# Designed miniproteins, single chains, continued (3): the designs that were tried, part 35

Each design is a single chain, and the fold is of that chain. pLDDT is the mean over its residues in the fold that is shown.

## One batch from the design tools (miniprotein)

Design m9189
Fold by ESMFold2-Fast:
Structure m9189 (fold): chain A 97 residues (1-97)
Amino acid sequence: MSEDDLTEEQKELFVRLLEAVEPLLRAARARGASPEASALWLEASLKAFEYLSQNKPEEAARVFIEMVRRLAELLGLEELAEEAIREIERILEEHLK
């Protein structure tokens, strides 16, 4: 697993994106949807890591936003999804400054 391909700024972005989706993942686990949430999170994390290694932070953020939207559609967590999307967008804007 190649963390060596990420800059410190890209690693910080990745961690912050993971933290932004954590409240939604906790809510999904509390509702018994842990396998579905884990599968979506793993897929999004792998794709986002690949995009960050290619210096594509906007694409990495988009992957997490898509995961959040899919999870919200499955579980009816629209308010938590909106909050997570706003936080992801804020994190991306700060990274691009």
Scores: mean pLDDT 80

Design m9190
Fold by ESMFold2-Fast:
Structure m9190 (fold): chain A 80 residues (1-80)
Amino acid sequence: SENEKLQEIYDKFLEKIDEEVERALKEGLTPEQVRERLQKIRDEFIKEMKKAGVSEEQLKEAKEFLDRIEENIVEYLEKK
């Protein structure tokens, strides 16, 4: 179903984000380097969402979700 495909896209995206956070902590990446890497993941996620045929409303919600995740990660890394 479309819902199962969307869940798979979200799950893969969250795994990639977790890997990047772990890498940033392990390698001492700067916030700027993390933002660049997260932007590439974000672009791939949006591409997969569009390929899955989501509505404009779902795409907007996904983009807002990604923006919140990026801000939270960068703030977390800046405080470490």
Scores: mean pLDDT 80

Design m9191
Fold by ESMFold2-Fast:
Structure m9191 (fold): chain A 66 residues (1-66)
Amino acid sequence: SERERAERVLTESLEKALEEDEELRERAERYMREKGLPRYVAMVSAVLELAVDRALERQERRRALR
C-alpha cells in the first residue's frame, strides 16, 4: 500500500493548499464538473494549471513593460 500511502499524503497536502487558496479550489472544482475528473486528479491538475498560468503571467509582464 505504498501507492495508497503516497496518494493519501499528497491528497492531504493538496487539500491544505485548496483550503488556503480559493482560486485553487475553484479551479479544482471546475475540473471535476467540466471534465468529470476524480477529486485527486482534479486537484493535481488545478495545481499544475495554476503554476503554468503564473509562469505565463510572469512572461507577459516582462513583455508588457507596464
Scores: mean pLDDT 76

Design m9192
Fold by ESMFold2-Fast:
Structure m9192 (fold): chain A 97 residues (1-97)
Amino acid sequence: MEERRRELAEAAAEHLARAARIPWEKDGSVPEEEVERFLEEQKARVTEFLYASSAEELRRLADEARAAAAKEKDAEGRAHLLEAADHLEELARLKEE
């Protein structure tokens, strides 16, 4: 069960990082190496934060990801936000077991 919780937290963090990368790639003004380093550092921190979060907090974050997806113009960015929301909801469900 703990392995599955960490897996879901990591998957959610990965999808959030991929969604965040898209605006920077479109802008092109920030070097790709700098974007990659920042997102890798954020992914690690977000993974630990999500793993430690309560079920209620995770559901709130899932709702925020879905709201962000509704406003996202990029199809890939939208898909990543929705995948993140799904993983956050499943992590919340497992924490209530």
Scores: mean pLDDT 78

Design m9193
Fold by ESMFold2-Fast:
Structure m9193 (fold): chain A 99 residues (1-99)
Amino acid sequence: SQKQLWEQSAKNSTEGAIKSLEKAAELDKGKLGEEAREVAERAREASKGSPEEAAKEFLEAAKRAAEIASQSEDIKVANILIGAALNLIGASFSYEQYL
């Protein structure tokens, strides 16, 4: 069904975002890495809620990941965080599609 396709898309994007955020945390052992880990935990918790709640929380997480990326002096870390933000936007969009 259409709903199942969007639900699977949301799960895939969420998983991709969490893996990217954790990778950024592994590469940055400082404050930005700690903040990336907090965004990953927020994404995990959001994925357990209602689709409406998840969509909203993923947009907030995406904004935060982009803010962390803008503060990174390491372009590799910044690029990984931008990738995470895009996956979080994708997850939010997918969750909205099956409301």
Scores: mean pLDDT 86

Design m9194
Fold by ESMFold2-Fast:
Structure m9194 (fold): chain A 96 residues (1-96)
Amino acid sequence: SALEKLLKETKRGLELVRRTVREAAAETDPRERELLVASAILALATLKSVLSSSSDTEIAKKIIEGIDRIIDALEAGDLDRAAELADELIEFIEEA
């Protein structure tokens, strides 16, 4: 279904975000870390936009809420929490 394809692509996007966030957490250069965090936020905002435009299901709304929590953690500079929230959201999608 269209929803199954959307969820699969959203999961792939979140897996890339999680990898980028973990790379940022390990990065010793503050400028490179800032660029990685900015890249992760942009990717999350893009996923949120696609979900909002493509689906009005309850599951899509919950995923958008999860994305907002990851963005909030990244903006707060809490990279470990952002990675944990991404793991939780990926697991939620797998169980959907």
Scores: mean pLDDT 89

Design m9195
Fold by ESMFold2-Fast:
Order: structure tokens, then sequence, then C-alpha cells
Structure m9195 (fold): chain A 108 residues (1-108)
């Protein structure tokens, strides 16, 4: 797993808060900006996948989570996230994304 900058982690948390407030399009914009600045940020692709899933952009959501898995293949939570998105278990997808962010916080 790659180490995130404190600024990237803070912005990813803002994206999660937007998802929790049902502001999915705004969350997608935040994650897309992180991806444009750092295309190797697996967690930003995971967040984009959750936002896209809620926006009913199912094919794009799967593409985004597959890119996250490609960038961080040793993170089992990304594969778990993909399964929740494919099964339309969006509340579990959000919980899994939150757990992914919490794991990155412990890496100083």
Amino acid sequence: MQKLTPEELSTLKEGLELIENKQYANALEIFTEIIENNPNNAIAYAGAAVALAYLNADALAIKAVNKAIELDPNNPLLKELKNYIENKEYEEAVKTFKKILEQEEKKS
C-alpha cells in the first residue's frame, strides 16, 4: 500500500463526508481531483467507485474499483469493496471505504 500525504488523507475524508451527506456528485469531484493530481492513489479510485455506484454509473464504478485493486493488489478490503458495489450493498461499501481510510491513518 502507498503512503498518503496528510493533505490527500484529509481530502479523502472530505469525500467520505460528502458520501455520508448523500452529496455523491460532489464526492466524485473531490476524488477525481485527487486522481488528476496523483493517478497512483488507489484510495481515491476506491472513493470514486463508491460515489459512482450511488450515482448508478455501475460500469464506471467497477472500472474505478478495478483500478484501485490494480494499484494496491495486496489490500483485501478493495476486493471486498468491489463485491459490495457489484451486489449493490452500498452501505457496506461505505463502511469498507471508511475502514480503508482508517488503515491509511495508522501509516505515519
Scores: mean pLDDT 86

Design m9196
Fold by ESMFold2-Fast:
Structure m9196 (fold): chain A 59 residues (1-59)
Amino acid sequence: MSDKEIAKKAAERTGLSERRALEAINMIKDGATVEQIARMLGISRESARIVKEIYEEEA
């Protein structure tokens, strides 16, 4: 899947905007941890974990 499609799927599951989910995906590509993503984007660790899980399954 493309990053945009992964971001849309993650947004639907977490309630994040597609833009925020895409920012999280870019951070995952840069090797950021779930904790770093949650802190930097101001989202829950659970939301960050779900984005990472979807990215790892679909990328």
Scores: mean pLDDT 82

Design m9197
Fold by ESMFold2-Fast:
Structure m9197 (fold): chain A 78 residues (1-78)
Amino acid sequence: MDEEIDEALRLMEQSIEKLLSERVKEFIERNVGRVVSVAEVARALGISKEAASATLNGLVRLGLAERLPDGRYRILPR
């Protein structure tokens, strides 16, 4: 049970990361300098609001986005 779940999660994570990387790059290119909400990103990428929040936090860590005090994110020009 645990081993099967771990393998399935790993394969799903790799697949999601690949698709998210491609779609995230397109989203950044289209929204450079724009302020976006978690809900807007979730809709654009076809993911949950929780996954969109995690993706945006990842972009902040990479220097590609800035988190605003109201919970929205600014896509940085680069």
Scores: mean pLDDT 71

Design m9198
Fold by ESMFold2-Fast:
Structure m9198 (fold): chain A 58 residues (1-58)
Amino acid sequence: DKEKIREKIKQVLEEMRKSSEKKRQELLNEMLNYLDEKNDVHSRTALALEYIGIEFDR
């Protein structure tokens, strides 16, 4: 369900913003693996772009 995946991504991104650098990388890798298992390329790309935004924002 794409809606559930989008909600999960939002929650993970919020956790990443509050987390240490190491924890952010762990959360990113776990979510990317989850999306790869779902074959959801669009959500994977969206997550990667949002993560880049978090890293640039520091």
Scores: mean pLDDT 74

Design m9199
Fold by ESMFold2-Fast:
Structure m9199 (fold): chain A 67 residues (1-67)
Amino acid sequence: MQPEVAPEEIARKFAELANRTRPLSEEEALALLHGLRRPSPEELAAFVEAMRSLGLRPSEADLAALF
């Protein structure tokens, strides 16, 4: 199932949360969501928190499918 929330909105929230620890652009966050590079453990944690902030609760299967 495709997420109802736009990927750009997820990328923006992901970048916002990740920027609390290090600079991460919206474009870089979107690249991570498209699997163009491997996320660090900190980036993975920021992604899960971004999804939760948008009202989405990723399952372990959803995370395995993305990364």
Scores: mean pLDDT 66

Design m9200
Fold by ESMFold2-Fast:
Structure m9200 (fold): chain A 87 residues (1-87)
Amino acid sequence: MKIVVVVYAGSEEAMPQAERAAERARERFEGVAEVIVTPSDPAEGGELLRRAAEEAERRGWAFVLVGATPNAEAEIERAIREAEEAA
């Protein structure tokens, strides 16, 4: 089963952290996860989250949301493992 991972930035300051976490996730989970970073604007980020969740459900993919925190990389790994266990 494919997994959609959304890294929620929510601010301009969080964007570099979100992009670094996403880049590492794409490298480590190539072929398993599709990784998306939300816009820095919270309202646009919320709309992207809604659309990404709807698309994942439509395709039968697992949906994982992770915040752009200092532990984002570890949270992505944990969330992917949980999604795989739920399948």
Scores: mean pLDDT 78

Design m9201
Fold by ESMFold2-Fast:
Structure m9201 (fold): chain A 91 residues (1-91)
Amino acid sequence: MLSVTQHPNGEVTVTATMELEDPSHVAVATVRTDSGRIQGRAKQAPVATHTFTLPADQQISSVTVELQVLDASGELLSSESFPTVEVRRPP
C-alpha cells in the first residue's frame, strides 16, 4: 500500500506499507524525488510501515517509491517500484 499526502504548508508525507509473512524478513522503503533520494530504516514483520516527511522548501513535483524485502542477512529477496506520483499543490 502507498499513500502520498500533500499538506497545506507544502510538506509531503509518503507512507509505504508492506506485509511480511516471515518474521526474519525486513522491508526497506526508498523515496526518490526531484531533489534526491531518501531511504527508510529496515522494518520487521508482520507489517512494515515507512513514513517520510518531505520539506516544503524543496518544491517537490514528483515522488517515486521503491519497496525492498531483505532476509536476516541483508540479501535482497524482492524489489517493487510504484509508479511515479505527481505532487499536487494545495489550492
Scores: mean pLDDT 69

Design m9202
Fold by ESMFold2-Fast:
Structure m9202 (fold): chain A 85 residues (1-85)
Amino acid sequence: MTDDDRYLSELLRQLSDRAAEAIVGRFGLGGPPGSPGYKEAVESIGEYLRKLGSVENLKKAGVKGLTTVKYVNEDTAKKILSLLD
């Protein structure tokens, strides 16, 4: 069923989207929770995290990699990386 395919796709996205929501909410990216800008920031960061596949790859991509994401500037990227330690 199409609903099952969508559910599995969404479930796989949840891991990256949960991390993206935590990042976006902590740094106030795109606007308040639930706004169109907030949702776009969560989607952009979530997609970037999915492409990297792990926290280790995120650390390897560094500040330069993170700044390619919408709503993420160098200061925000540095703060995100320092939280990952």
Scores: mean pLDDT 70

Design m9203
Fold by ESMFold2-Fast:
Structure m9203 (fold): chain A 65 residues (1-65)
Amino acid sequence: MDAGEAARRGAELGARAGGASAAASTAWMQKYDAGDPEGARRAGEAGHAAGTAEEAALQSKRAAE
């Protein structure tokens, strides 16, 4: 895989992880507002995991550049 392809793939993974993180944040707020603290906690954990994946994808992109 050339550096350009690796960077593009990293950007695509980062975009998907960022979207998942945003969706998890929305779900967290909805669950919290609905009085479901367990659901809110799970959504927060999913958001954190997605954010970590986005960071890893961006680091891979920077390393390929």
Scores: mean pLDDT 72

Design m9204
Fold by ESMFold2-Fast:
Structure m9204 (fold): chain A 88 residues (1-88)
Amino acid sequence: SMAEIQKELEEVRELLRKASENSESATDEELKEVALKLLEGLEKKIELEANPEQKERIKEKAREWAEQVERELGWKEVAEKLREIAEK
């Protein structure tokens, strides 16, 4: 559902925020890898979304988040993956 996909995108965003603030956790590279793997799972869920309008709204949200992730965290690879999801 759109709510589930939005929640998972929110979880990715929260993971990225914690990465920036947690000085005793994994490195930025390790956290980027985890974020990319989570986004791969989201991509599959978006492809399985039966409602075209909901799918389009999720894609628009992914595009917005890509810009925010690049702007606030500078993680271009994660932003690029979000843009790929938005273009499918």
Scores: mean pLDDT 69

Design m9205
Fold by ESMFold2-Fast:
Structure m9205 (fold): chain A 98 residues (1-98)
Amino acid sequence: LQAVTNNVIGAVRDAFERALNAEEKEWPEIVEELRQRITEILNSNPHLSDEEVEHVAAKVHEELLLLGNETGKYEIVNRLSTGISDTFIEWVNQRRER
């Protein structure tokens, strides 16, 4: 669980830094790349329970709040937060349909 959480947080931090150095028009591409990276990490850990996935999502949102508070860049935080939440929800729902 800790390794998965750290890998997702790392991907989120990288995406946030890229967004800080990019124009707003480039943010959708950064969000989509982050979504793909998170999906790859989750697919590599198919044994995670729904509760463990929720724990990872909670820790990721905690990190986003810290980044927003440190930088004041809440628009970037909101865009990433939405993409991340959608990714976790979609992954859990797709797994339930299998």
Scores: mean pLDDT 81

Design m9206
Fold by ESMFold2-Fast:
Structure m9206 (fold): chain A 76 residues (1-76)
Amino acid sequence: SEFGKKMLEAVEEGYEEAKKEKVEDLDKKLAELEKKIEEVGAKNTDEALLETAKLYGQKSALLEKKAQERKAAEAA
């Protein structure tokens, strides 16, 4: 569907933006994103769904960075 395509594009946009961002405190940034997802997700609109998709994309990139840090710590 057209809306499904927009949702995927929003996730990809959020992921790429967060992947390029230098984040000093991943836990703080993740907490801020989770709060924003909760606030936006409370709105039952198509616009809120698209914004939530973008925020989940950003969260995915940050979780990948955190997983990489854990693996590096275990290897050390």
Scores: mean pLDDT 82

Design m9207
Fold by ESMFold2-Fast:
Structure m9207 (fold): chain A 75 residues (1-75)
Amino acid sequence: MSQQEIDLLAAAGARETLRRRGPEGRPEAVRVASEVVEAGDQGASRDEMIRLAAELAGVSPETVRRTVDELEAAL
């Protein structure tokens, strides 16, 4: 498998783990955080993607950043 496919599968697993461990009602933050992780694998600026994801999801950039950190820690 390509490294991008492995990273995407790992991110999906981390997303499920975060959803089970984290407080219920954060599905939108988990979704946008997984998109940020995927965009990072494609060479996008993480900070810029976090800001865009936060605007689209209607959450703070800190919420997205924290969720990305939790997803990466769960990998």
Scores: mean pLDDT 59

Design m9208
Fold by ESMFold2-Fast:
Structure m9208 (fold): chain A 94 residues (1-94)
Amino acid sequence: MEEEARRLLEERRDAVGGDKEMADLLFETLLTFRKLAKLPLETVVELIRAMIDAINGKEIDEEAWEKLGEEHREAMERAVEEQRPLAEAAYAAK
């Protein structure tokens, strides 16, 4: 995946107490979302930041959300919905 996105996930892997399994699962989820939506690299990085913020209990930035087209918003909503339990588990493991 993108070097910046990978670096952020590696940093968050440490934040979840070194839980490699949860970090890898989150990364694979974002990689699958990227392929599904065919998003540009910059958008993927922003979505990874938003997912990390959501795991930490922050809400997704409305302006960033509105920048996404309807198709991309649907893909993101689906990814968040399906992976919410895994994201919550990753946060709890910290």
Scores: mean pLDDT 55

Design m9209
Fold by ESMFold2-Fast:
Structure m9209 (fold): chain A 85 residues (1-85)
Amino acid sequence: SIDEIAAYIKSQPPDENARKEAEKLLEEFKDKTLLEAMPYLGRFVDAVLRSKDKELIDKAVELLRKMAPNSPLVKEFEELAKKVF
């Protein structure tokens, strides 16, 4: 469940390698369409959540909402982001 995933992420320490990957992918997505970004979205979401960086997570939520506002996956990510902190 989302609550179990959120609790697990909350229990883990921040992952510096995940933060670096998330920052890199966030910058790369500035120059990509949604279709070009799709193969990397799973890696991006995982890296962002594992980073435990509230500012980075907020930026990721904003980006994904702008790219695909009505996507069920984006809504699920927004729910997870609210519960991780």
Scores: mean pLDDT 79

Design m9210
Fold by ESMFold2-Fast:
Structure m9210 (fold): chain A 59 residues (1-59)
Amino acid sequence: MDAEGLRQFIELLEAGMPANLALLLTSDRLSPETVKALNDMIDSGASAQEIIDYIRSML
């Protein structure tokens, strides 16, 4: 579940979608822990590239 949701989330970010909207659209396909981690990164001001790099380290 998470791997496919994370792949889709990256695809949306690479297409130029804002990270908060991309997370909202993919949150139902991600574990609650992953959603929390991504929300914490977005709230801390992480760039789209920093978020993508973090996710790629988990795949």
Scores: mean pLDDT 80

Design m9211
Fold by ESMFold2-Fast:
Structure m9211 (fold): chain A 73 residues (1-73)
Amino acid sequence: RVEQIVGEAMGLIYRSTPDRKEGLRIVEKIQTALANGDAEGLLKEIEKGANSIPDPEAKKQVDELREEFEKAV
């Protein structure tokens, strides 16, 4: 469940962030937080990813995934 939610959020952030270097940097930080079991860091990086997305629908999807993750931990 957690890995699926985080994977979907990472995919949306990478795909929907116009600056691909920034999107990849955020995804790498999410992967590091996930590997370390850092739930707070994971939520923070997903939020940063959502804020990097100019498409309001894609941003909303990432925000919803972040909320689902927060409820799951």
Scores: mean pLDDT 80

Design m9212
Fold by ESMFold2-Fast:
Structure m9212 (fold): chain A 72 residues (1-72)
Amino acid sequence: DEARREALRRNLAKVYKTIEEAKKSKNQKKYLEQAIEDLRRQRAVMRQEGDERGAKQLDEMIQKVEELLKKL
């Protein structure tokens, strides 16, 4: 099941890059909102597949992005 874990790691890396780009952009709020939406979709997939650890990692990332949005 390493392929699924590799895909999750790649998706998290892309989201992290989007967050970093958001800090430098004129549309910071929109980029962070998009990151949350993407993370929520991935979390739903992980829960449906029974990947509790993957879902938890995505939940933690969602919380961090939501905290960044509140500070804008």
Scores: mean pLDDT 75

Design m9213
Fold by ESMFold2-Fast:
Structure m9213 (fold): chain A 80 residues (1-80)
Amino acid sequence: MEELREKAREALAKAVQKAVKETNGSIKGIRATVSDDGTVEVEIVADSPEAGQKAARIIEEELKKHPAVKEVKVTLVDRL
């Protein structure tokens, strides 16, 4: 449903912005997909595993609190 996907996308954008800000430029890239059912998949490229894990934790925690988000999958990758 388009409305659920849009709300999940807005929640994702805010979560990503917070994660990037709190890791102070250590995130090199993020790829994300939002499905019609509210499933969110995120791939993160970071300067270090610690920065990547911190960003993943922030994104997962923020998204799990939103009723529009059904499932969150966050993966750390070497490149997009």
Scores: mean pLDDT 78

Design m9214
Fold by ESMFold2-Fast:
Structure m9214 (fold): chain A 78 residues (1-78)
Amino acid sequence: LKEEVEKLVSEEVAEVVENALKLALTFVRSGADPEVAIRFAAEEVRRAAEKAGASEEQIEKVVKLFEEELRRRIEELL
């Protein structure tokens, strides 16, 4: 995930992705709705990619990769 995001956009966005992943997992562990946590974290990732100057296609790809990894990690908690 981190290496893929770095190549698609930048290392700064990759750091935001990792932090958003940790934050979302903390929310789910605390009893938050998984879908709400995923949506919130995905918005953070989208904003970071936009700020970095990513194209719409790059943003969509990064968000999809992020959502897949986050859903996998949440499944491990449930």
Scores: mean pLDDT 80

Design m9215
Fold by ESMFold2-Fast:
Structure m9215 (fold): chain A 81 residues (1-81)
Amino acid sequence: SPLDQEIAQLQQQRAQLSTQISEKVGRIIVLSQQKLEAEKQGDQELAAKYQAEIDKLNAELDALSAKIDAINAQIQALQQQ
């Protein structure tokens, strides 16, 4: 049905956003380790650059989570029909 197709499309979009979240989380882990090493070496400028990249990724993660929440609400509304 058109309804089943719309739900399937929303589920696919949600899966793609979940993949993007996993990729960004992995990048934050690497950057966090690089920041810690820079701090141990006394390189505060390099540590600050890594923190700025982490902050940007966290903002992007918040935006992606909000999009997933919106998709989940749309799927629930369609499933109640």
Scores: mean pLDDT 92

Design m9216
Fold by ESMFold2-Fast:
Structure m9216 (fold): chain A 92 residues (1-92)
Amino acid sequence: MSQQQRLQQQLIFQGAALGIQRMHYWVLKKNNLISEEEAERLERLLREGDELINQAQQTLRDNPNNLQEIQQLIDQASEVIRRTREEMRRIV
């Protein structure tokens, strides 16, 4: 497997993880289990995660040999997803 293929697989996994957090957020919002302030914070975290994943995907397309930068973006996205999950766990 190429390093680029390994990074692409990591991006797919991070995208799926972010999708799970987004689904959980919508369930909490639909059931009125979160305040407007909590919703705003979670929406900012989810957007940050989307932006980092999109930037990593774009860098992988445009500069596929920039492995360190792509990995840093993936690691940052993973951390945002972790914080989003922890924030939601504190609400319920």
Scores: mean pLDDT 87

Design m9217
Fold by ESMFold2-Fast:
Structure m9217 (fold): chain A 100 residues (1-100)
Amino acid sequence: SKELEEVKKKLREQNIQAMKEILRELMKERGVDVESFEEGLDYLYSNPDWLHEFLIRFTKRSIEILKEMLEEEKNEEVKEYLEKLLKAAETVLETLEKLS
Protein backbone atom coordinates (compact mmCIF):
# COMPACT_ATOMS: atom_id res chain seq x y z
CA SER A 1 0.00 0.00 0.00
CA LYS A 2 0.97 3.68 -0.34
CA GLU A 3 0.81 4.05 3.46
CA LEU A 4 3.24 1.14 3.94
CA GLU A 5 5.65 2.59 1.33
CA GLU A 6 5.60 6.01 3.08
CA VAL A 7 6.24 4.37 6.50
CA LYS A 8 9.16 2.33 5.06
CA LYS A 9 10.68 5.55 3.64
CA LYS A 10 10.25 7.40 6.98
CA LEU A 11 11.73 4.44 8.91
CA ARG A 12 14.74 4.33 6.54
CA GLU A 13 15.38 8.08 6.92
CA GLN A 14 15.08 7.98 10.75
CA ASN A 15 17.38 4.93 11.02
CA ILE A 16 20.03 6.50 8.72
CA GLN A 17 19.96 9.68 10.86
CA ALA A 18 20.21 7.59 14.08
CA MET A 19 23.14 5.61 12.63
CA LYS A 20 25.05 8.83 11.81
CA GLU A 21 24.36 10.33 15.27
CA ILE A 22 25.42 7.16 17.15
CA LEU A 23 28.62 6.87 15.06
CA ARG A 24 29.51 10.53 15.82
CA GLU A 25 28.85 10.02 19.57
CA LEU A 26 30.88 6.79 19.71
CA MET A 27 33.85 8.35 17.84
CA LYS A 28 33.75 11.42 20.14
CA GLU A 29 33.71 9.16 23.26
CA ARG A 30 36.76 7.29 21.85
CA GLY A 31 38.64 10.56 21.19
CA VAL A 32 38.63 9.94 17.43
CA ASP A 33 38.29 13.01 15.21
CA VAL A 34 36.59 11.96 11.95
CA GLU A 35 36.12 14.13 8.85
CA SER A 36 33.31 12.02 7.32
CA PHE A 37 30.75 9.29 8.00
CA GLU A 38 32.76 6.96 5.69
CA GLU A 39 35.96 7.51 7.74
CA GLY A 40 33.98 6.81 10.94
CA LEU A 41 32.73 3.52 9.46
CA ASP A 42 36.32 2.52 8.59
CA TYR A 43 37.35 3.02 12.25
CA LEU A 44 34.26 1.13 13.42
CA TYR A 45 34.81 -1.92 11.18
CA SER A 46 38.54 -1.97 12.06
CA ASN A 47 37.66 -2.25 15.80
CA PRO A 48 35.37 -5.23 16.61
CA ASP A 49 34.62 -4.00 20.17
CA TRP A 50 33.53 -0.58 18.81
CA LEU A 51 31.44 -2.26 16.10
CA HIS A 52 29.77 -4.43 18.76
CA GLU A 53 28.93 -1.36 20.93
CA PHE A 54 27.71 0.56 17.84
CA LEU A 55 25.39 -2.31 16.83
CA ILE A 56 23.92 -2.50 20.37
CA ARG A 57 23.34 1.29 20.52
CA PHE A 58 21.90 1.39 16.98
CA THR A 59 19.57 -1.58 17.62
CA LYS A 60 18.34 0.05 20.87
CA ARG A 61 17.65 3.32 19.01
CA SER A 62 15.92 1.45 16.17
CA ILE A 63 13.66 -0.26 18.76
CA GLU A 64 12.78 3.20 20.22
CA ILE A 65 11.95 4.52 16.71
CA LEU A 66 9.73 1.49 15.99
CA LYS A 67 7.91 1.83 19.35
CA GLU A 68 7.29 5.57 18.76
CA MET A 69 5.94 4.87 15.25
CA LEU A 70 3.67 2.08 16.57
CA GLU A 71 2.18 4.42 19.24
CA GLU A 72 1.11 6.91 16.51
CA GLU A 73 0.06 4.38 13.81
CA LYS A 74 -3.63 3.75 12.99
CA ASN A 75 -3.26 1.61 9.82
CA GLU A 76 -3.49 -2.13 10.72
CA GLU A 77 -1.24 -3.29 7.80
CA VAL A 78 1.47 -0.81 8.85
CA LYS A 79 1.09 -1.82 12.54
CA GLU A 80 1.60 -5.50 11.64
CA TYR A 81 4.73 -4.62 9.62
CA LEU A 82 6.18 -2.47 12.45
CA GLU A 83 5.35 -5.13 15.09
CA LYS A 84 7.22 -7.79 13.06
CA LEU A 85 10.24 -5.47 12.68
CA LEU A 86 10.16 -4.66 16.42
CA LYS A 87 10.20 -8.38 17.31
CA ALA A 88 13.13 -8.96 14.91
CA ALA A 89 15.06 -5.96 16.35
CA GLU A 90 14.48 -7.19 19.94
CA THR A 91 15.84 -10.64 18.92
CA VAL A 92 18.93 -8.99 17.35
CA LEU A 93 19.51 -6.95 20.56
CA GLU A 94 19.22 -10.09 22.75
CA THR A 95 21.77 -11.89 20.52
CA LEU A 96 24.21 -8.93 20.56
CA GLU A 97 23.98 -8.58 24.37
CA LYS A 98 24.84 -12.30 24.80
CA LEU A 99 28.10 -11.67 22.85
CA SER A 100 29.23 -9.01 25.40
Scores: mean pLDDT 87

Design m9218
Fold by ESMFold2-Fast:
Structure m9218 (fold): chain A 79 residues (1-79)
Amino acid sequence: SEAEELKEKIRKEIIELSKKEEEIELESTPEISGEEKEEKYKELLKELGLDPKEVKNSAVLEVIEKRKKEAAEIRKKLL
């Protein structure tokens, strides 16, 4: 349940950020290089229920990094 709620939240954030990036027309998007990394990226998108054609790589990476950073910031505030 909690894991499903977190996945849905991440999915929504990626979609919203992808729409914003579409509006501002980013000239460059981060390239996911390497066959192994591309496979893991596709698995991540599938697990989140996202269409690779409808999301921006930059948005996906930014949301994932933001979530990791938020966890780190919370840990810093509690210490």
Scores: mean pLDDT 65

Design m9219
Fold by ESMFold2-Fast:
Structure m9219 (fold): chain A 84 residues (1-84)
Amino acid sequence: MQEQVGNLPNKEAQDAFLEQQRDAVIEHGRAEIDALLAAGQLTPRDAELGLETVERLKKARSVEEILEIIRETARRRAEAEAAE
């Protein structure tokens, strides 16, 4: 049984879902950044971008803001690759 974002009946239910998704992404992302830094596989610039994303996610108050932050981070990463 699959449920999609936006099928939640009210903002309170959406906020609860947002908190769970945000917290999971924050914890996973932070651990991944730390692991890559320890392995020497992450540049200081990439680490800074990752930490900025984590901080923005902590402050996000809506599903739309979370999606915008994710898309913006993906766009900046793609632009960095294209700048080669």
Scores: mean pLDDT 66

Design m9220
Fold by ESMFold2-Fast:
Structure m9220 (fold): chain A 75 residues (1-75)
Amino acid sequence: DKEVQEELDKLLKEGIITEEERQQLREPNPELLQKYIDLADRLGMDKEKEILLEALKKGEVTPETIRAIKNVLLS
């Protein structure tokens, strides 16, 4: 998805994610998504946790998923 790629490119440019993480997030990665879910849970970020859980359940990464990851990593 072009919009997902554009959001990932922004995170890479801003130094929020590595090139390795950018490649892994191009497709649903259950292990990486679970890591972000666990982090969101520990930080009390219920909204981001719910978005990431939906991505995991549906096996789908959307621009909203990438924005949720950004919010978790910037906390």
Scores: mean pLDDT 82

Design m9221
Fold by ESMFold2-Fast:
Structure m9221 (fold): chain A 89 residues (1-89)
Amino acid sequence: MEDKLFEEALKRAETEAPDEKTFNEAIDKITEYNGLNTEKAKENIIKSVKDVVLDYFEEKGLPKPKEEELEKIVKSLVVIHVELIESTS
């Protein structure tokens, strides 16, 4: 995932974190784009994004975000990713 996506996700998480409805709609689109339409596939995508965010913080030497902040960052990153896919179609 590109550094610019992380910077935008961090900013959005701080200012305008997506609500649960917006996040659920975005995750549904990602699972559909990948041909995976199971609840377990959605959970796997969320876990993968969470791991990528944690790896980013570790690699940059930043303190691990609190669970509340981590959830906002994950939701923001997922929503931004869907926006990018939709803007190129």
Scores: mean pLDDT 76

Design m9222
Fold by ESMFold2-Fast:
Structure m9222 (fold): chain A 87 residues (1-87)
Amino acid sequence: SAEKEALIQRLEKAIADAERIASLADPETRAQLEALIAEMRKLLAEAKAATTQEELDKVEARFQEVGKRMEELFRAMVRRNPRLSIP
């Protein structure tokens, strides 16, 4: 479905963005980002395997929670390194 395809694309973009930021991060922030990236990769696999709207909604809810934690780490990193832009 278009909704499933959009969710997969959003997860893939979030993983790619997080991997780019992790490559520039200090070791502590990198470890935290790598843990969130691993969680997002699990969600990506679940999204690809989803066959019902309920399964997609559960992935979306968990993605929102992971996204909030990642956004907090990105903001902290940007505050320390203002030359880093998040796309």
Scores: mean pLDDT 83

Design m9223
Fold by ESMFold2-Fast:
Structure m9223 (fold): chain A 88 residues (1-88)
Amino acid sequence: MATKEDLKKVVDLAIITLEHLKAEGRVDTPAGQLELDRAYADLKAVYDGLPEKDPEIEKYLNEFQEAIKSRDLDGAIEALKKIKELLD
């Protein structure tokens, strides 16, 4: 069973990953796209493992998914920061 601390750890790692992709201009590379897909998959897996679901976290997780589908890296990072704020 996943915990909120597990989710916070994955969110923090995802923010670091996306900020590095942005800084290095690697978003439109195959490797960059794979890193985005993995970040979403890891977040979703941990969230689905939580004993209690938070509708606000689910909202921002959906916003994150839409942002990465549209290659909106700034929107993706913002959604992750909102999830982090809810976990603090």
Scores: mean pLDDT 83

